# Ledger of designs, part 9: designed miniproteins, single chains, continued (4)

Each design is a single chain, and the fold is of that chain. pLDDT is the mean over its residues in the fold that is shown.

## One batch from the design tools (miniprotein)

Design m12279
Fold by ESMFold2-Fast:
Structure m12279 (fold): chain A 83 residues (1-83)
Amino acid sequence: GKVSELTITDEPQTVVLAPGETLRLTSKKPAALTVLQGTVEVTRLGKTFLAGPGDVIALSPGVEYTIKNVSDEPVVLLLTPFP
């Protein structure tokens, strides 16, 4: 699937990821990634886990995250940077 990179800003962002698509991101500040729809496979620091609707992923500064839509529907993610 397609791989996309996201620049994290100081404002909330909504990201839509098609089936099989992958998102890569690195935050310069603490942030949270909320799964609003679908299921993602999250890889950080060489470890992988699944996250589904209602799950919140804490993003540590300077850590690269790889997020893959492993569902058969579009994934909707909400990125919320901390102040």
Scores: mean pLDDT 82

Design m12280
Fold by ESMFold2-Fast:
Structure m12280 (fold): chain A 83 residues (1-83)
Amino acid sequence: RLDELFARIVELAVKLAVEEGFDEEEARREAEAWAAAARARMATLSPEELRELAAKYEELAETLEGLEKEIALALAEALREAA
């Protein structure tokens, strides 16, 4: 379910921001705004474009660690679910 994946992405992004010293409430508002914009953008992409973008995030995740890697993988999963 796409809603569940984006809820997870928001929670991971908030955790990352808080670890970097940002305020949780502000981080949550920014993450929610970003997620809404990302979902709107994904709705304009074809299934093929969504799958290509998912593969790019999976490749990016191989270069990342920790919460950043988890966010990239969750984004790839959301893109594949939307396709």
Scores: mean pLDDT 85

Design m12281
Fold by ESMFold2-Fast:
Structure m12281 (fold): chain A 65 residues (1-65)
Amino acid sequence: IREVADKLLAVGMLAEGRDIVEKVELVGDTIKVYLKEDTEEAREVAKRIEEEAKKAGLSTEFYVL
């Protein structure tokens, strides 16, 4: 579970370099993903993060800045 959360944070950090994700936070059992824009690329990244979180039994929340 902790290792999966670390991987989700790493995915968020990788996407930040593409101006898609501002940051990713783990709060309790919820992964909070902050997106710069609601674009097709941002939605693809969000789906990937959500899918990985579901495998670990975590919830996801997405915020568009």
Scores: mean pLDDT 68

Design m12282
Fold by ESMFold2-Fast:
Structure m12282 (fold): chain A 100 residues (1-100)
Amino acid sequence: TPDEVAHSAADKIIQELKEILKYLKENGEDKAAEIVEEGIKEIEQLRQRKASPQELLDVIDEYEKKVVAESSPKSALLVESSFGTMRMLLSVAQKEVEKL
């Protein structure tokens, strides 16, 4: 169902954000880590509200910009790579939902 596709995508995004959070904390990127924690909370709330993958995409794009702005250049490259993966996953999920 569309809800199952969206829910599965949200779960994968939350997991990816938690991995980024761990990396940022281990590298002393305190401000970037705080923004990722806010992002996780917002994605969890959207997941409970049955938000579409497109709504999650819009939130992910906003949080990528904020996290990258507060990250060192080295950490920013990893963050951009991980957010790129999340965007691809959500784009595929949105297309799948639209076909149902």
Scores: mean pLDDT 85

Design m12283
Fold by ESMFold2-Fast:
Structure m12283 (fold): chain A 71 residues (1-71)
Amino acid sequence: SALLEEYRKAIEAGDFKKASELGIEIVRNNEDPYAGVLQAAVLLSVSKSRGDEESAERAREALEEQQKRLE
């Protein structure tokens, strides 16, 4: 998809802010909420390990959104 292509370019460029933004969008567009939860959890862990609190908060919100889809 175009989103996945842009995400790959952001990673290659070391633009982790844009990569986090696109990663959240990919999570939200995932039809499988279980896969969405896993993707959001990984993004949250990576953001926390980098000390990127803004991206971590956004990933946490996406994780909560995907978890609600499982209810």
Scores: mean pLDDT 76

Design m12284
Fold by ESMFold2-Fast:
Structure m12284 (fold): chain A 94 residues (1-94)
Amino acid sequence: SEMERRLQELRRLVHEMVELYDQYLAGKLSLEEFKEGVTRIIEEIARLAGVPEEERRRLTEEILKALEAQDRKAFSRKLGELARLAERRLREAG
């Protein structure tokens, strides 16, 4: 179904975010390259789930601030908030 396809795509994007984080921790990416990758994946998740532009911009800013502060707990919490919002929107649209 269309909903199952979109949920699978959301899971793929979240997995890509985890892989990107692992590459950053392994020293294969600079902080700036990691931030660029994170921003791209957030934009893809927001587009997939139909998140309004203003909400997308706010969430992106909060996640990037957590990254710049090197606050792993805040980063994980904010990413989790985005993932839950996206999943809820996809399920409610189906």
Scores: mean pLDDT 83

Design m12285
Fold by ESMFold2-Fast:
Structure m12285 (fold): chain A 96 residues (1-96)
Amino acid sequence: AKEKLKELREEGKLSVLGLLTPTVENVELAKEYRVGTIYVEKGLSEEVEKALKEAEKAGIKVVYEDSREAIAANPEVDLAIGDERSPALSPNAEFV
């Protein structure tokens, strides 16, 4: 995840990030690499929601989708981050 975020950031191509399995660490990586938009599924834990609110305060737009599959299929997503339990279905986003 971190290596691909760095690569896309250096190429100026990192604007939209999809979090298929959102964690506080993944949200912090998005803030560190200055992502413009984060896509997440609705119904997250309070801990992850607090991290997302801090990301919004840092100028990141957070978009809530109805499913992980909708995030993975969204062509606007530059990079999709999940774990082995999350499907990566987007042909235009790299799964890491």
Scores: mean pLDDT 69

Design m12286
Fold by ESMFold2-Fast:
Structure m12286 (fold): chain A 83 residues (1-83)
Amino acid sequence: SEKVKKALEDARKEILKKIEENGTLTRDEVMEIAEKVLSKYLSPEELQKALEILRKHLDSLGKETYTAKEVALAIRKAEKELE
């Protein structure tokens, strides 16, 4: 869905902006920003699915905090899985 791709791209931009300010973000901080941005575009069912897939890809990195590159990778994998 083009809508889902745009929502994830906008979420990536907001998360990366926050990482630029703070250096790194925790999983919970990434997920909080993602939920806030994605909820503007997605239905409750689409939102839950997108957040579950994003969390899965973040958790697969095995890290406590995430860099911009790591978040961008997780979002790209989530976007591909949601196609």
Scores: mean pLDDT 85

Design m12287
Fold by ESMFold2-Fast:
Structure m12287 (fold): chain A 78 residues (1-78)
Amino acid sequence: AAAPVVLLPSNVDEDVAAAFREAAAAHGARLVELPPLPPEIAALWTAGVKGEELSDEEAARLEAALAPIVEAARAAAA
């Protein structure tokens, strides 16, 4: 069965990173650390994780930056 995978950028707040690592371990998910994101994209990712509303433009920028990484992870999981 395909196990869930948690993707974590390496250049985000340590408290957020620690929470993601703990959640992955608790659920038996594989944690994959991503290369450092550009600082502006890391800030948008952190804001989204903390429940801050992103504009359509900010959401599109985040999706565009993460799309190649997500596709690579999906291909590796298939």
Scores: mean pLDDT 72

Design m12288
Fold by ESMFold2-Fast:
Structure m12288 (fold): chain A 70 residues (1-70)
Amino acid sequence: MSLREQLYKYMEELIRRFGQELNLSEEEVEKVLRRAREEMERLDVRTESEARHLFLDIEQELVEQRRREE
């Protein structure tokens, strides 16, 4: 498995676990995964630390949206 594929898998695991906690639909999870992969390619993410940093930014945005929609 390539480094990029391992990082995509790592990001997917983080997003899917977080999506379960927020009760996101499968469509919402798929949109977040698509965005995360596009950002990882754009930023040339090469480490789990960089992937985790990107995930934390996505997590913060989703939490803020959920707080506004309650």
Scores: mean pLDDT 79

Design m12289
Fold by ESMFold2-Fast:
Structure m12289 (fold): chain A 96 residues (1-96)
Amino acid sequence: MEKAEEALREIEELFKEVAEKVKEEDPERAPQVERILKNGLAAAREELEKGDYRGARTIVGAAFAEVAKVVEKSPKAKEFAKEAGRRAMEILRRTE
C-alpha cells in the first residue's frame, strides 16, 4: 500500500494543479472540476486499496477526460488537463 499511497499523493498534486489552471482560465467551472477530481480521487483510492490498478487507471482517466470536456472552451486548462491525465496514467503504470 505504500507505493499506492505515493501514487495517490502524486495524482492528488496533479488534480490540484488542474484545479488551479481552471480557476485561472475558467473560474465559473472550477467548482464542477474540483468535484469531479475529488470524486475521481476517492474512487481511485478505493480501487487501489483493493489492488486494482487497472480500475484505478480507468477511473483517473475518466475523471481527467470529463474535466477536459467541461473546460473544452478554455484551451489552456483543457490542454493542461489532457497532459495531467497522461502523467497520472504513467504514475499508475510505473507503480503497478
Scores: mean pLDDT 83

Design m12290
Fold by ESMFold2-Fast:
Structure m12290 (fold): chain A 73 residues (1-73)
Amino acid sequence: MDEERERIVEEIARRLAEARRDQGMTFEQAREEVRAVIDHVVRSLDEAARSFYRHFFGMSEEEIRRHEAELRA
């Protein structure tokens, strides 16, 4: 999971650096920006997933907490 995330970050960062070279963006800057965006999206998705489990799967707060613990374990 983390290894796949890093692979995706590198692929997107390479494309972003090439697309924004005219704006002076380096590969390292693109990699940092992509990592920050993905981290922000993942954290936002965690909040959205909690709401989604509550509303669409009918999970209680205890069930959501248990499910999150299982995913992290």
Scores: mean pLDDT 69

Design m12291
Fold by ESMFold2-Fast:
Structure m12291 (fold): chain A 57 residues (1-57)
Amino acid sequence: SHETALERARLNLQLAALHAKSPEEMKKRLEEAGRQNVKVLGISEADAKKLVEEVLA
């Protein structure tokens, strides 16, 4: 479902942030994970961007 895809997308972003060693690396990893969430989970680019912004806030 779309809800399950969004939940998986959030978990992927949280995992990416956990592996980051600097704020700059965190932004890079979150942008990469956001692109993969669009490609693999089929969420919209708008949803992916919003989730990245929520994690960075």
Scores: mean pLDDT 81

Design m12292
Fold by ESMFold2-Fast:
Structure m12292 (fold): chain A 74 residues (1-74)
Amino acid sequence: SVLEQIEKFISEVERQLPNLSPDNQQRARALIEELKRLADELQKATGLKASIIQARILSIIGEMEYILRQEKRA
């Protein structure tokens, strides 16, 4: 399920947090909290609202993947 994928992704990011720069740790933690909030909202949403929340979740996942990818290049 989408929710299970989100939980797995959060766990992977949390495992990487200690290896990030302080600025990227702060950004990643803020994005994780927003993602947890949106995942809770998604469980309660239907129709168009669910689609909008899912799109925002994907956007946040992309931002976090970008942060993690940049750290691996440094």
Scores: mean pLDDT 84

Design m12293
Fold by ESMFold2-Fast:
Structure m12293 (fold): chain A 97 residues (1-97)
Amino acid sequence: SAAEETIVRTIVDSALIAQALAHSILGLESAIGFGKMVLESDIRYEPEVRAAVAALQAAGREAIEAALRRAEERMRELGVDPAIIEAIIAHARELLL
């Protein structure tokens, strides 16, 4: 669904930002913290992301879990650090459920 694609993209984009920062000037822990902040900001303030969250929550837990699995799989395909994947998916789960 369009809502699932929006949420998957939002989660993956936050992880890619963390990945880029971890490879530059920030250590892994600080980069993860920044990625979590970006994800939370998008969910709280971006109208299209808020609408997608509401749509997935209305569809139910299984739809949220499917979106989280799809985001995790996409991050693995893109070579994102496993620690970043674990932290961002855990944070997304807390925000969506």
Scores: mean pLDDT 89

Design m12294
Fold by ESMFold2-Fast:
Structure m12294 (fold): chain A 81 residues (1-81)
Amino acid sequence: SAEIEREIKKAEEAIKAGDSEKALNHLTKAVLLAMKSNDKEALKRVEKLFEENRDLLSQNPIEEGVLMLTLGVAKLVLSKQ
C-alpha cells in the first residue's frame, strides 16, 4: 500500500541520516500497517532493511525491542489461515 511505502521510505531516509530512533519508529509503523493489510512481502522488506542496518538500528534497544516484538507478532498472525 502507499502508506506502507511511505513509512519504509521515511525509515530509509532516517537510516541515511543516522537517526536510529526515527528509523525504528517508521519501521514499526510499516509492520503494523503490513499486519492490517496482510502484506507478507512488506514484513520481509522490513526484516531485510533491519538486517542490512543492524549496527545502526541496535543503538536504541527500547525501540529495537518494540520493532522485534511487533514483527514477531505480525509474522505469527500472518502465518495463520
Scores: mean pLDDT 88

Design m12295
Fold by ESMFold2-Fast:
Structure m12295 (fold): chain A 91 residues (1-91)
Amino acid sequence: SELSPEKAIEILERAIELVEEAIRRLGEPSLELEIALGVLLLVLGLVKLVNEKIPSSLVTNALRFALEALEREGAPEEILEEVRKLIEEAE
């Protein structure tokens, strides 16, 4: 399956906000969350640059990477559930 650039941007921007919120709530440096944020920002930049339909797997893989980092850092369940919903929206 494929995503429109508009839908991919919407999903990635929401995921970025969720990771940033987790970083704020953690209150201490987390290399894993900073890397997850970097991966999401890189994929967002690529989607904006290409501005064409993209494979859903590109977005879902970035979201799963972020979800795994959030789970390892003990992010709040509300944040984890919202990221899982974004993965479902991207599939």
Scores: mean pLDDT 89

Design m12296
Fold by ESMFold2-Fast:
Structure m12296 (fold): chain A 67 residues (1-67)
Amino acid sequence: SERERAMALVALKLYEGEEISEEEVEALTPEQFAAAGVIAAAMKIYEKFGWEEELERELKRLEELIE
């Protein structure tokens, strides 16, 4: 859905340390933005500890939501 796609894009941008526009923030509820932040934080933890399978699975899931 459009909402899931917006959340996935924000999660990826937060993970990559990219700036999020005001328009992208306004497209989400506070709860949805918080959920995107949790996803980004989890991916950073997976990367830090070398949990490559978990990181790859999450990246693939987000990419599928964006398509």
Scores: mean pLDDT 84

Design m12297
Fold by ESMFold2-Fast:
Structure m12297 (fold): chain A 107 residues (1-107)
Amino acid sequence: MKPGDVLEFVRDGRVVARITLMKGDEGAEAVGRILSLVAEKLAEQGRDEVTPEELIELFKEAAEKAGYEVREFTSDEELQKAIEEGALVVVTPADRPDRALAIKKKP
Protein backbone atom coordinates (compact mmCIF):
# COMPACT_ATOMS: atom_id res chain seq x y z
CA MET A 1 0.00 0.00 0.00
CA LYS A 2 1.05 3.63 -0.57
CA PRO A 3 1.14 6.59 1.87
CA GLY A 4 -2.19 8.44 1.65
CA ASP A 5 -4.20 5.28 0.90
CA VAL A 6 -7.54 5.23 2.74
CA LEU A 7 -9.25 2.12 4.07
CA GLU A 8 -12.93 2.22 5.05
CA PHE A 9 -14.16 0.12 7.98
CA VAL A 10 -17.66 -0.97 6.96
CA ARG A 11 -20.38 -2.68 9.03
CA ASP A 12 -23.76 -3.59 7.56
CA GLY A 13 -23.03 -1.52 4.43
CA ARG A 14 -22.22 1.65 6.42
CA VAL A 15 -18.82 3.30 6.79
CA VAL A 16 -17.99 3.41 10.52
CA ALA A 17 -14.44 4.78 10.28
CA ARG A 18 -11.83 5.84 7.71
CA ILE A 19 -8.23 4.71 8.14
CA THR A 20 -5.55 6.74 6.37
CA LEU A 21 -2.10 5.17 5.94
CA MET A 22 0.62 7.76 6.59
CA LYS A 23 3.37 5.15 6.08
CA GLY A 24 2.40 2.60 3.41
CA ASP A 25 3.70 -0.84 4.39
CA GLU A 26 4.34 0.00 8.07
CA GLY A 27 0.88 1.57 8.33
CA ALA A 28 -0.76 -1.47 6.74
CA GLU A 29 1.11 -3.75 9.19
CA ALA A 30 -0.07 -1.64 12.15
CA VAL A 31 -3.69 -1.71 10.89
CA GLY A 32 -3.52 -5.51 10.45
CA ARG A 33 -2.30 -6.03 14.02
CA ILE A 34 -4.84 -3.61 15.50
CA LEU A 35 -7.81 -5.03 13.53
CA SER A 36 -6.88 -8.59 14.60
CA LEU A 37 -7.08 -7.53 18.26
CA VAL A 38 -10.35 -5.63 17.67
CA ALA A 39 -11.88 -8.72 15.99
CA GLU A 40 -10.73 -10.93 18.89
CA LYS A 41 -12.29 -8.56 21.47
CA LEU A 42 -15.60 -8.37 19.56
CA ALA A 43 -15.73 -12.18 19.27
CA GLU A 44 -15.11 -12.55 23.03
CA GLN A 45 -17.98 -10.12 23.74
CA GLY A 46 -20.33 -11.88 21.26
CA ARG A 47 -20.89 -8.62 19.38
CA ASP A 48 -21.89 -8.32 15.71
CA GLU A 49 -22.26 -4.52 15.63
CA VAL A 50 -20.33 -1.51 16.93
CA THR A 51 -20.99 2.23 16.92
CA PRO A 52 -18.27 4.57 15.58
CA GLU A 53 -17.52 5.72 19.16
CA GLU A 54 -17.21 2.11 20.40
CA LEU A 55 -14.94 1.26 17.45
CA ILE A 56 -12.65 4.20 18.26
CA GLU A 57 -12.33 3.04 21.88
CA LEU A 58 -11.59 -0.53 20.71
CA PHE A 59 -8.96 0.83 18.27
CA LYS A 60 -7.29 2.81 21.08
CA GLU A 61 -7.17 -0.23 23.39
CA ALA A 62 -5.98 -2.57 20.61
CA ALA A 63 -3.28 -0.15 19.40
CA GLU A 64 -1.90 0.30 22.94
CA LYS A 65 -1.97 -3.50 23.50
CA ALA A 66 -0.11 -3.99 20.19
CA GLY A 67 2.66 -1.64 21.41
CA TYR A 68 1.65 1.56 19.60
CA GLU A 69 1.23 5.08 20.95
CA VAL A 70 -2.22 6.63 20.39
CA ARG A 71 -3.07 10.34 20.39
CA GLU A 72 -6.52 11.87 19.88
CA PHE A 73 -6.91 15.23 18.11
CA THR A 74 -9.67 17.77 17.45
CA SER A 75 -7.48 20.35 15.67
CA ASP A 76 -5.72 20.22 12.29
CA GLU A 77 -2.57 21.83 13.76
CA GLU A 78 -2.10 19.09 16.38
CA LEU A 79 -2.85 16.39 13.80
CA GLN A 80 -0.25 17.81 11.37
CA LYS A 81 2.33 17.85 14.18
CA ALA A 82 1.60 14.16 14.92
CA ILE A 83 2.05 13.32 11.22
CA GLU A 84 5.41 15.17 11.19
CA GLU A 85 6.42 13.20 14.33
CA GLY A 86 6.02 9.92 12.39
CA ALA A 87 2.40 8.79 12.70
CA LEU A 88 1.85 5.50 10.83
CA VAL A 89 -1.96 5.65 10.66
CA VAL A 90 -4.74 8.21 11.20
CA VAL A 91 -8.26 6.96 12.06
CA THR A 92 -11.29 9.24 11.62
CA PRO A 93 -14.80 8.30 12.86
CA ALA A 94 -17.47 8.55 10.14
CA ASP A 95 -19.89 10.42 12.45
CA ARG A 96 -17.17 12.80 13.82
CA PRO A 97 -14.82 13.72 10.91
CA ASP A 98 -13.53 16.61 13.08
CA ARG A 99 -11.88 13.98 15.33
CA ALA A 100 -8.81 11.91 14.55
CA LEU A 101 -6.61 9.28 16.19
CA ALA A 102 -2.93 9.18 15.29
CA ILE A 103 -1.09 5.88 15.82
CA LYS A 104 2.71 5.63 15.92
CA LYS A 105 5.43 3.28 17.13
CA LYS A 106 6.49 3.63 20.75
CA PRO A 107 10.13 4.76 21.06
Scores: mean pLDDT 74

Design m12298
Fold by ESMFold2-Fast:
Structure m12298 (fold): chain A 59 residues (1-59)
Amino acid sequence: MERIAALVELMERDPEAGATALLTRLDELLPPEEAARWRQMLLEDPSAVPAALRARYVP
């Protein structure tokens, strides 16, 4: 959870750097099925990803 919180904060400050870091680390942080869903969301609507990650993993 703490690592995902740091990535959310990075995406909120620097969306491109945050998205790149998340894509690089998805397979380390989440199961493959969840990683695939977040990768898809980053491609379709990257601006929604920080809020969705915060709601799911950073209560």
Scores: mean pLDDT 76

Design m12299
Fold by ESMFold2-Fast:
Structure m12299 (fold): chain A 57 residues (1-57)
Amino acid sequence: DELKKRGEKELPKYEELRYWLDNNLPEAEEYAKSLEGGEGKAMELLIEAAKLEAEKK
């Protein structure tokens, strides 16, 4: 399972995405671009949500 999952795209947890946004937004955006289809869109929505939350800080 470990090796198989390493070869496939996965959505990170929202908390990880928030952490990436706080420390290095380009890393989060690059990961989103690596995703295809609906996963890519879902990742973009998570990034948008994280940005909105960061703005209140």
Scores: mean pLDDT 58

Design m12300
Fold by ESMFold2-Fast:
Structure m12300 (fold): chain A 89 residues (1-89)
Amino acid sequence: EDRLVEALRKAIELVRQGKFDEALELIDSLDVTPEEKAAMYGVLRAVEALLRGRPDAQRIRDAVLKHLEKLSPKAAEVARQYFAELEAA
């Protein structure tokens, strides 16, 4: 499986459990490129913005998804599905 997809699924699972700090620690420990790591932090920032109901949350979401699609289309799809779940709640 794509390294970004595996890491993203694990981070999402931690966030679903309320373990946001552990999700950040997971990303910090990843042996990935700085650009890939920045994209992963972007996903967590978008999740936080959506959960807090920030007026800029949609813009942050769209920017993160665009960045992820360039790195891993499959990771972008995983993130898109999770963002949709958060927005439907």
Scores: mean pLDDT 82

Design m12301
Fold by ESMFold2-Fast:
Structure m12301 (fold): chain A 65 residues (1-65)
Amino acid sequence: SDKVEKALSVLVTFRGAKDLSEARRTLMEKLGLSEEQAEALIAYTQANPTASDAELRAKIEEILG
């Protein structure tokens, strides 16, 4: 779905950032992710600042699917 691609775009934009509050808000308010889903994706992105686009997409699909 396009939701995965939109979530990936958000996480790629904020990859390596120290503050992901805007990314978390965008995932919840614009993409309709639950708080649990958004927090899991933010935590993964913070823990894996060198994650590839493919690794981020796989994690998004795991959490949303």
Scores: mean pLDDT 84

Design m12302
Fold by ESMFold2-Fast:
Structure m12302 (fold): chain A 128 residues (1-128)
Amino acid sequence: GTRMTPEEKARYDRLVALRKQTKAEIEKLQSEIDELKARMKADPENVEEYQKKIDELNEKLELLTLLYRAIQGYFFAILNGDYELAKKIGEKVEAFLAETDPEKQRELAREAYKLAIEAFNKLIEKMK
């Protein structure tokens, strides 16, 4: 059986926790957007203020969705036994979490998502 190194196990445990946290935050943001849309319909004089808040939440939702899919790609790579690809995805996710510049954070999320698509495609090819 393939045994993870202590470093790989620590990353795995971190990303299991992060996957659950990210899914919960996505669901929370979706609920908040839906509530703001309902309030906007009831309060037409303040439509521009509600729309600005909805746009800000949609930007956060897009970023978290990319992060969630990147984490899914990490687990697809692990399932494939592709620990090298899993490491690359994990390192991009860790860099994303450490980044304070929003534009660089978006680029890191995009790069991690691209690697996640590679992991998914490799998993599908093994099923053929």
Scores: mean pLDDT 86

Design m12303
Fold by ESMFold2-Fast:
Structure m12303 (fold): chain A 82 residues (1-82)
Amino acid sequence: REEEVRARTAALLAEVADDPLKRAAVAAAGHAALAGLALEAGDVERAVEHLREAARALTALISPEEAERLEREAIEEARRAA
């Protein structure tokens, strides 16, 4: 289920590797699908996390400036995790 969604999302991302708009759309759809699976499992917290990721990917479609801000935040968060 979750593995199937992740595998399908990865395959679609590979097909649209040269199109950043299509990549953002595929990523948003993948995260939204994972959120749906989390809700089916009764895991609202995990569903919210997946929906936040979908919103970030969607923001990249409609606002490149917001996408850049989210990228900087992700880099800083990764730096803290290291």
Scores: mean pLDDT 74

Design m12304
Fold by ESMFold2-Fast:
Structure m12304 (fold): chain A 100 residues (1-100)
Amino acid sequence: GVRSSQIVNQLIDDVINGSDDSSIRRQISNYMRQGYIHSDSIDVEMDVLRQIADERRIMDDAIDAVRNNDMDRVRQIIDEARRRGNFGTARTIEHMVQRR
C-alpha cells in the first residue's frame, strides 16, 4: 500500500545517507511487527534495501557525471553497473548520454 511504499522509501534514503545498520535493522523489525513490511527476515529486507540504494546511487552519480560532461566517469559507472549485473541501469545511462 501507499504507507508501506513511503516506509520503504524512507528506509532506502536512510541506507543511502549512511545510517547505522543496527538502526535500520531495528526499524525493519518494528515495521515487520506492525505489518507494514512483509519479508522472510530482516536480513532479506536489508539485502533488498541495499540493492535499491545501490541502483539509486549509481543513477545519481551518472546524472552528475553527465551534467559535468565527465564522459570518462560516465563510462566507468556504466562498466561498474554491468559488472554488478545492473544491466537495466547501465542501459538507462547509455540512453542519457546518446541524447546529449
Scores: mean pLDDT 82

Design m12305
Fold by ESMFold2-Fast:
Order: structure tokens, then sequence, then C-alpha cells
Structure m12305 (fold): chain A 96 residues (1-96)
């Protein structure tokens, strides 16, 4: 629903504004990856946001379920909340 999508956007904006609270976790997660793998994660996060704008929450869930049918709505909501801070973090890290 539009109300659920607005809630997700607010949570994503809050997390992005308070990125420093998750920065240690982002660093730990991405430090073990090669620059190529980091770029793949950046492209995935951008794709998630792009598909959400085009197709909404239901379209994004359908997309993820083509890759892994065990993906739940909760997984998709989490991915959407973390996607903006991941894009900002990796863009800065990769100098893009």
Amino acid sequence: SMAEEEEIKRKAEELLANREKIEAGLQAGFDSLTPEQQLEQLELARRILELFEESGLEGLLAYFQTLDPSVTLAHVKGALVYAPPVVEFLSERLGL
C-alpha cells in the first residue's frame, strides 16, 4: 500500500540521516569484499531503489522471488531501508 511505501521511505531517510550509527557494520560488511564485489553491491542497491520507484513493493518482491523464492516481504522492506545508506557509503568509498 502507499502507506507502507511511505513508512519504508521514512525509515530509509531516518537511517540515511543517522548513517554513523550503522557505519561500523557497513565497513565490516564491505571490508571483506573486493572493489568489483563492492561495485556489484552498489549496483544492486541502486537497482532495488529503481525497481521500487517503477513497480512498488509488490513488483520488487516479485523480482527478488525470481532470484530466490524464499525471499519474504520483510527481507524486501529491510533491503529498501538499507539501500539509500548503502548507495551513499559505497559511492563515497569507491569515489563515484
Scores: mean pLDDT 84

Design m12306
Fold by ESMFold2-Fast:
Structure m12306 (fold): chain A 76 residues (1-76)
Amino acid sequence: RKEVAEKNIERLKKDYEKAKSKLTPEQLELIERYIEDGSDEYAEELFKSVKTDEEKKNIIAVRSYLELEKRRKEKA
């Protein structure tokens, strides 16, 4: 639940900011496009760019936070 998970959201935001600094601008654009459009093409392109497990974790962190924010704004 979003109220109970407020601390988790703050942590996700910090993880998002750190992950964002470690990703390329192109990867960040693909994540944003995927969240806006939901197209598998953007997701495929994004994961093709992944070279390491750390990059994959960073992409997941950014995506999770942005998806959460979008859904929270839609429900508000």
Scores: mean pLDDT 73

Design m12307
Fold by ESMFold2-Fast:
Structure m12307 (fold): chain A 65 residues (1-65)
Amino acid sequence: SDRRTRLTEALQQMLDAVRGRLSDEQALQAGLRFSSLTDAEQGRWAAEQIVRGVDPQVITDRLTA
């Protein structure tokens, strides 16, 4: 679905931001995009998974189960 694709892309960008691979502007846009696709509870949980190094696709699958 469009939501699954967008969520995986947003999570990948958040992982890239955590790894320091994005500019400040790109990191801000990634954060805004991610926030638009998740509620606060989903967002907190997913951020914890990203920090732990969990694959964005796995996080997406859990959020869309």
Scores: mean pLDDT 80

Design m12308
Fold by ESMFold2-Fast:
Structure m12308 (fold): chain A 74 residues (1-74)
Amino acid sequence: SDTEFRRLLDEAGERAVRRMLERPDMTPDEIHAEVVAEFRKEHPDVPDERFARLEATLRANLDYLAAHAEILPG
């Protein structure tokens, strides 16, 4: 459901943002790849279509945050 998608996106986004703050040595692409790989292993029953949407949306969100560094909470 869209509710399940939103929950997964929120959890993945929180993990990614936390990792960006704790690991400034990593690129947004590296963080995205690592978080997506972790979530795929944690949620093997999530349909591929839903995971593709999660991956694409998370990437767009991380790209936006990277371009607007002033928005990051520190």
Scores: mean pLDDT 79

Design m12309
Fold by ESMFold2-Fast:
Structure m12309 (fold): chain A 91 residues (1-91)
Amino acid sequence: RRENALKGGKLALEGGLLAAKAGGREGVILGTAGALGGIGAIFMVEKGIGSAEEAGNTAAGGGYAAYKGGLIGGSEKGKELGKKGYELGKA
């Protein structure tokens, strides 16, 4: 479960960066939010901050933002990775 939060956070970070890189206002804003959420989840897991559930919820939030950033901003890969980050963060 903490492993799922770490993997989800990494996917949210990668998806968020791809969404932000694709450009557009939506891609930049939501992709950046997704990347920051991913970093937060990774940091929580690696430093042992909070519960595994809290880290998972952080990864899920980042993944969802990356998914929306990719969907609206036009990054298909960002959308895919964000969705996977959300799914892993939820479990």
Scores: mean pLDDT 79

Design m12310
Fold by ESMFold2-Fast:
Structure m12310 (fold): chain A 88 residues (1-88)
Amino acid sequence: SKNLYEVVTEALKKEGYGDKAGQISSQFVNDLAQELGKDRNGSDISSITLEDVKKFGKEKTKELIRRSFDLNKVPIDDEKLERIVESI
């Protein structure tokens, strides 16, 4: 089974963000861990699941992904963002 980091990284690669996919996915997973109150240590990245994303909600997930793009200085349009979120 793919972990959340792998699922998000593949979604980003499908939309043409391969060069920054790992950095953006790592930022998103770390931010989601923080929002869910989980330990932000690297070991917790693999413990975050797709069910955690569903519990967090679609709109908040979009906000965290957009923030991850902004922090990495990568532009993203709303249509690509929607497709990435729907792929998770």
Scores: mean pLDDT 79

Design m12311
Fold by ESMFold2-Fast:
Structure m12311 (fold): chain A 93 residues (1-93)
Amino acid sequence: SSLAEQAIRGLEGIKEFVRLAQERGEITEETAERIIELLNEAQEAIKKGDYEKALELLEEAKREVERGALNPYVAQMIIRGLEEVQELVRKAK
């Protein structure tokens, strides 16, 4: 699905943003690692067509961002990106 491919690309962009935010001290290393792990698992779920699992993993990633991001604007940007990916995954079903 082209929507599934767009979702995977969106998650790659979010992972890059999280890494850059961690380098700037806007998110802790531990929180960044947990988010990236969840997004990697979400990408694998999307590749397997397990969209329900992907959505659950993205919700967990949003909770990790809300708990561990040091910069609230960075948290809002990541959450918005994750919500855009969740919409792509829902449409791919």
Scores: mean pLDDT 89

Design m12312
Fold by ESMFold2-Fast:
Structure m12312 (fold): chain A 97 residues (1-97)
Amino acid sequence: MSLEELIELLKNAPDDKEELLKILELVRKQLDERIQELEAIENQSDRQKEILALLGGARSLADETIEQIKEGKLSKEEADKRIQVIIGLLEQILELE
C-alpha cells in the first residue's frame, strides 16, 4: 500500500473504534515494512536517515495510539489529534520521497 493510500485512509477514518484500530494497525505494519527496507541499506544517505527518523516517529505514535485506544484511555478528540499528527508525519515523508 502506498503512503498516499495510508494518508487517505486516515483522513477518512470512521468514528467506529474497531474500524479505526484496523486502519492504525495497517499503518503500523506498513511503517514497519518501510523501516526494515531502509535499515537494510548499507551507508544510508542523509535523506534516507531523515525518512527513517520520521517513519520511526510515526510508527511509535501509531503504536501508542493503538494501545491507548484499546485501553479506553483516549477521548475521540485526543484520538483525532493523534491521527492528525500521524498524517502530518506521513505527508513529510512523501515530500522527501
Scores: mean pLDDT 84

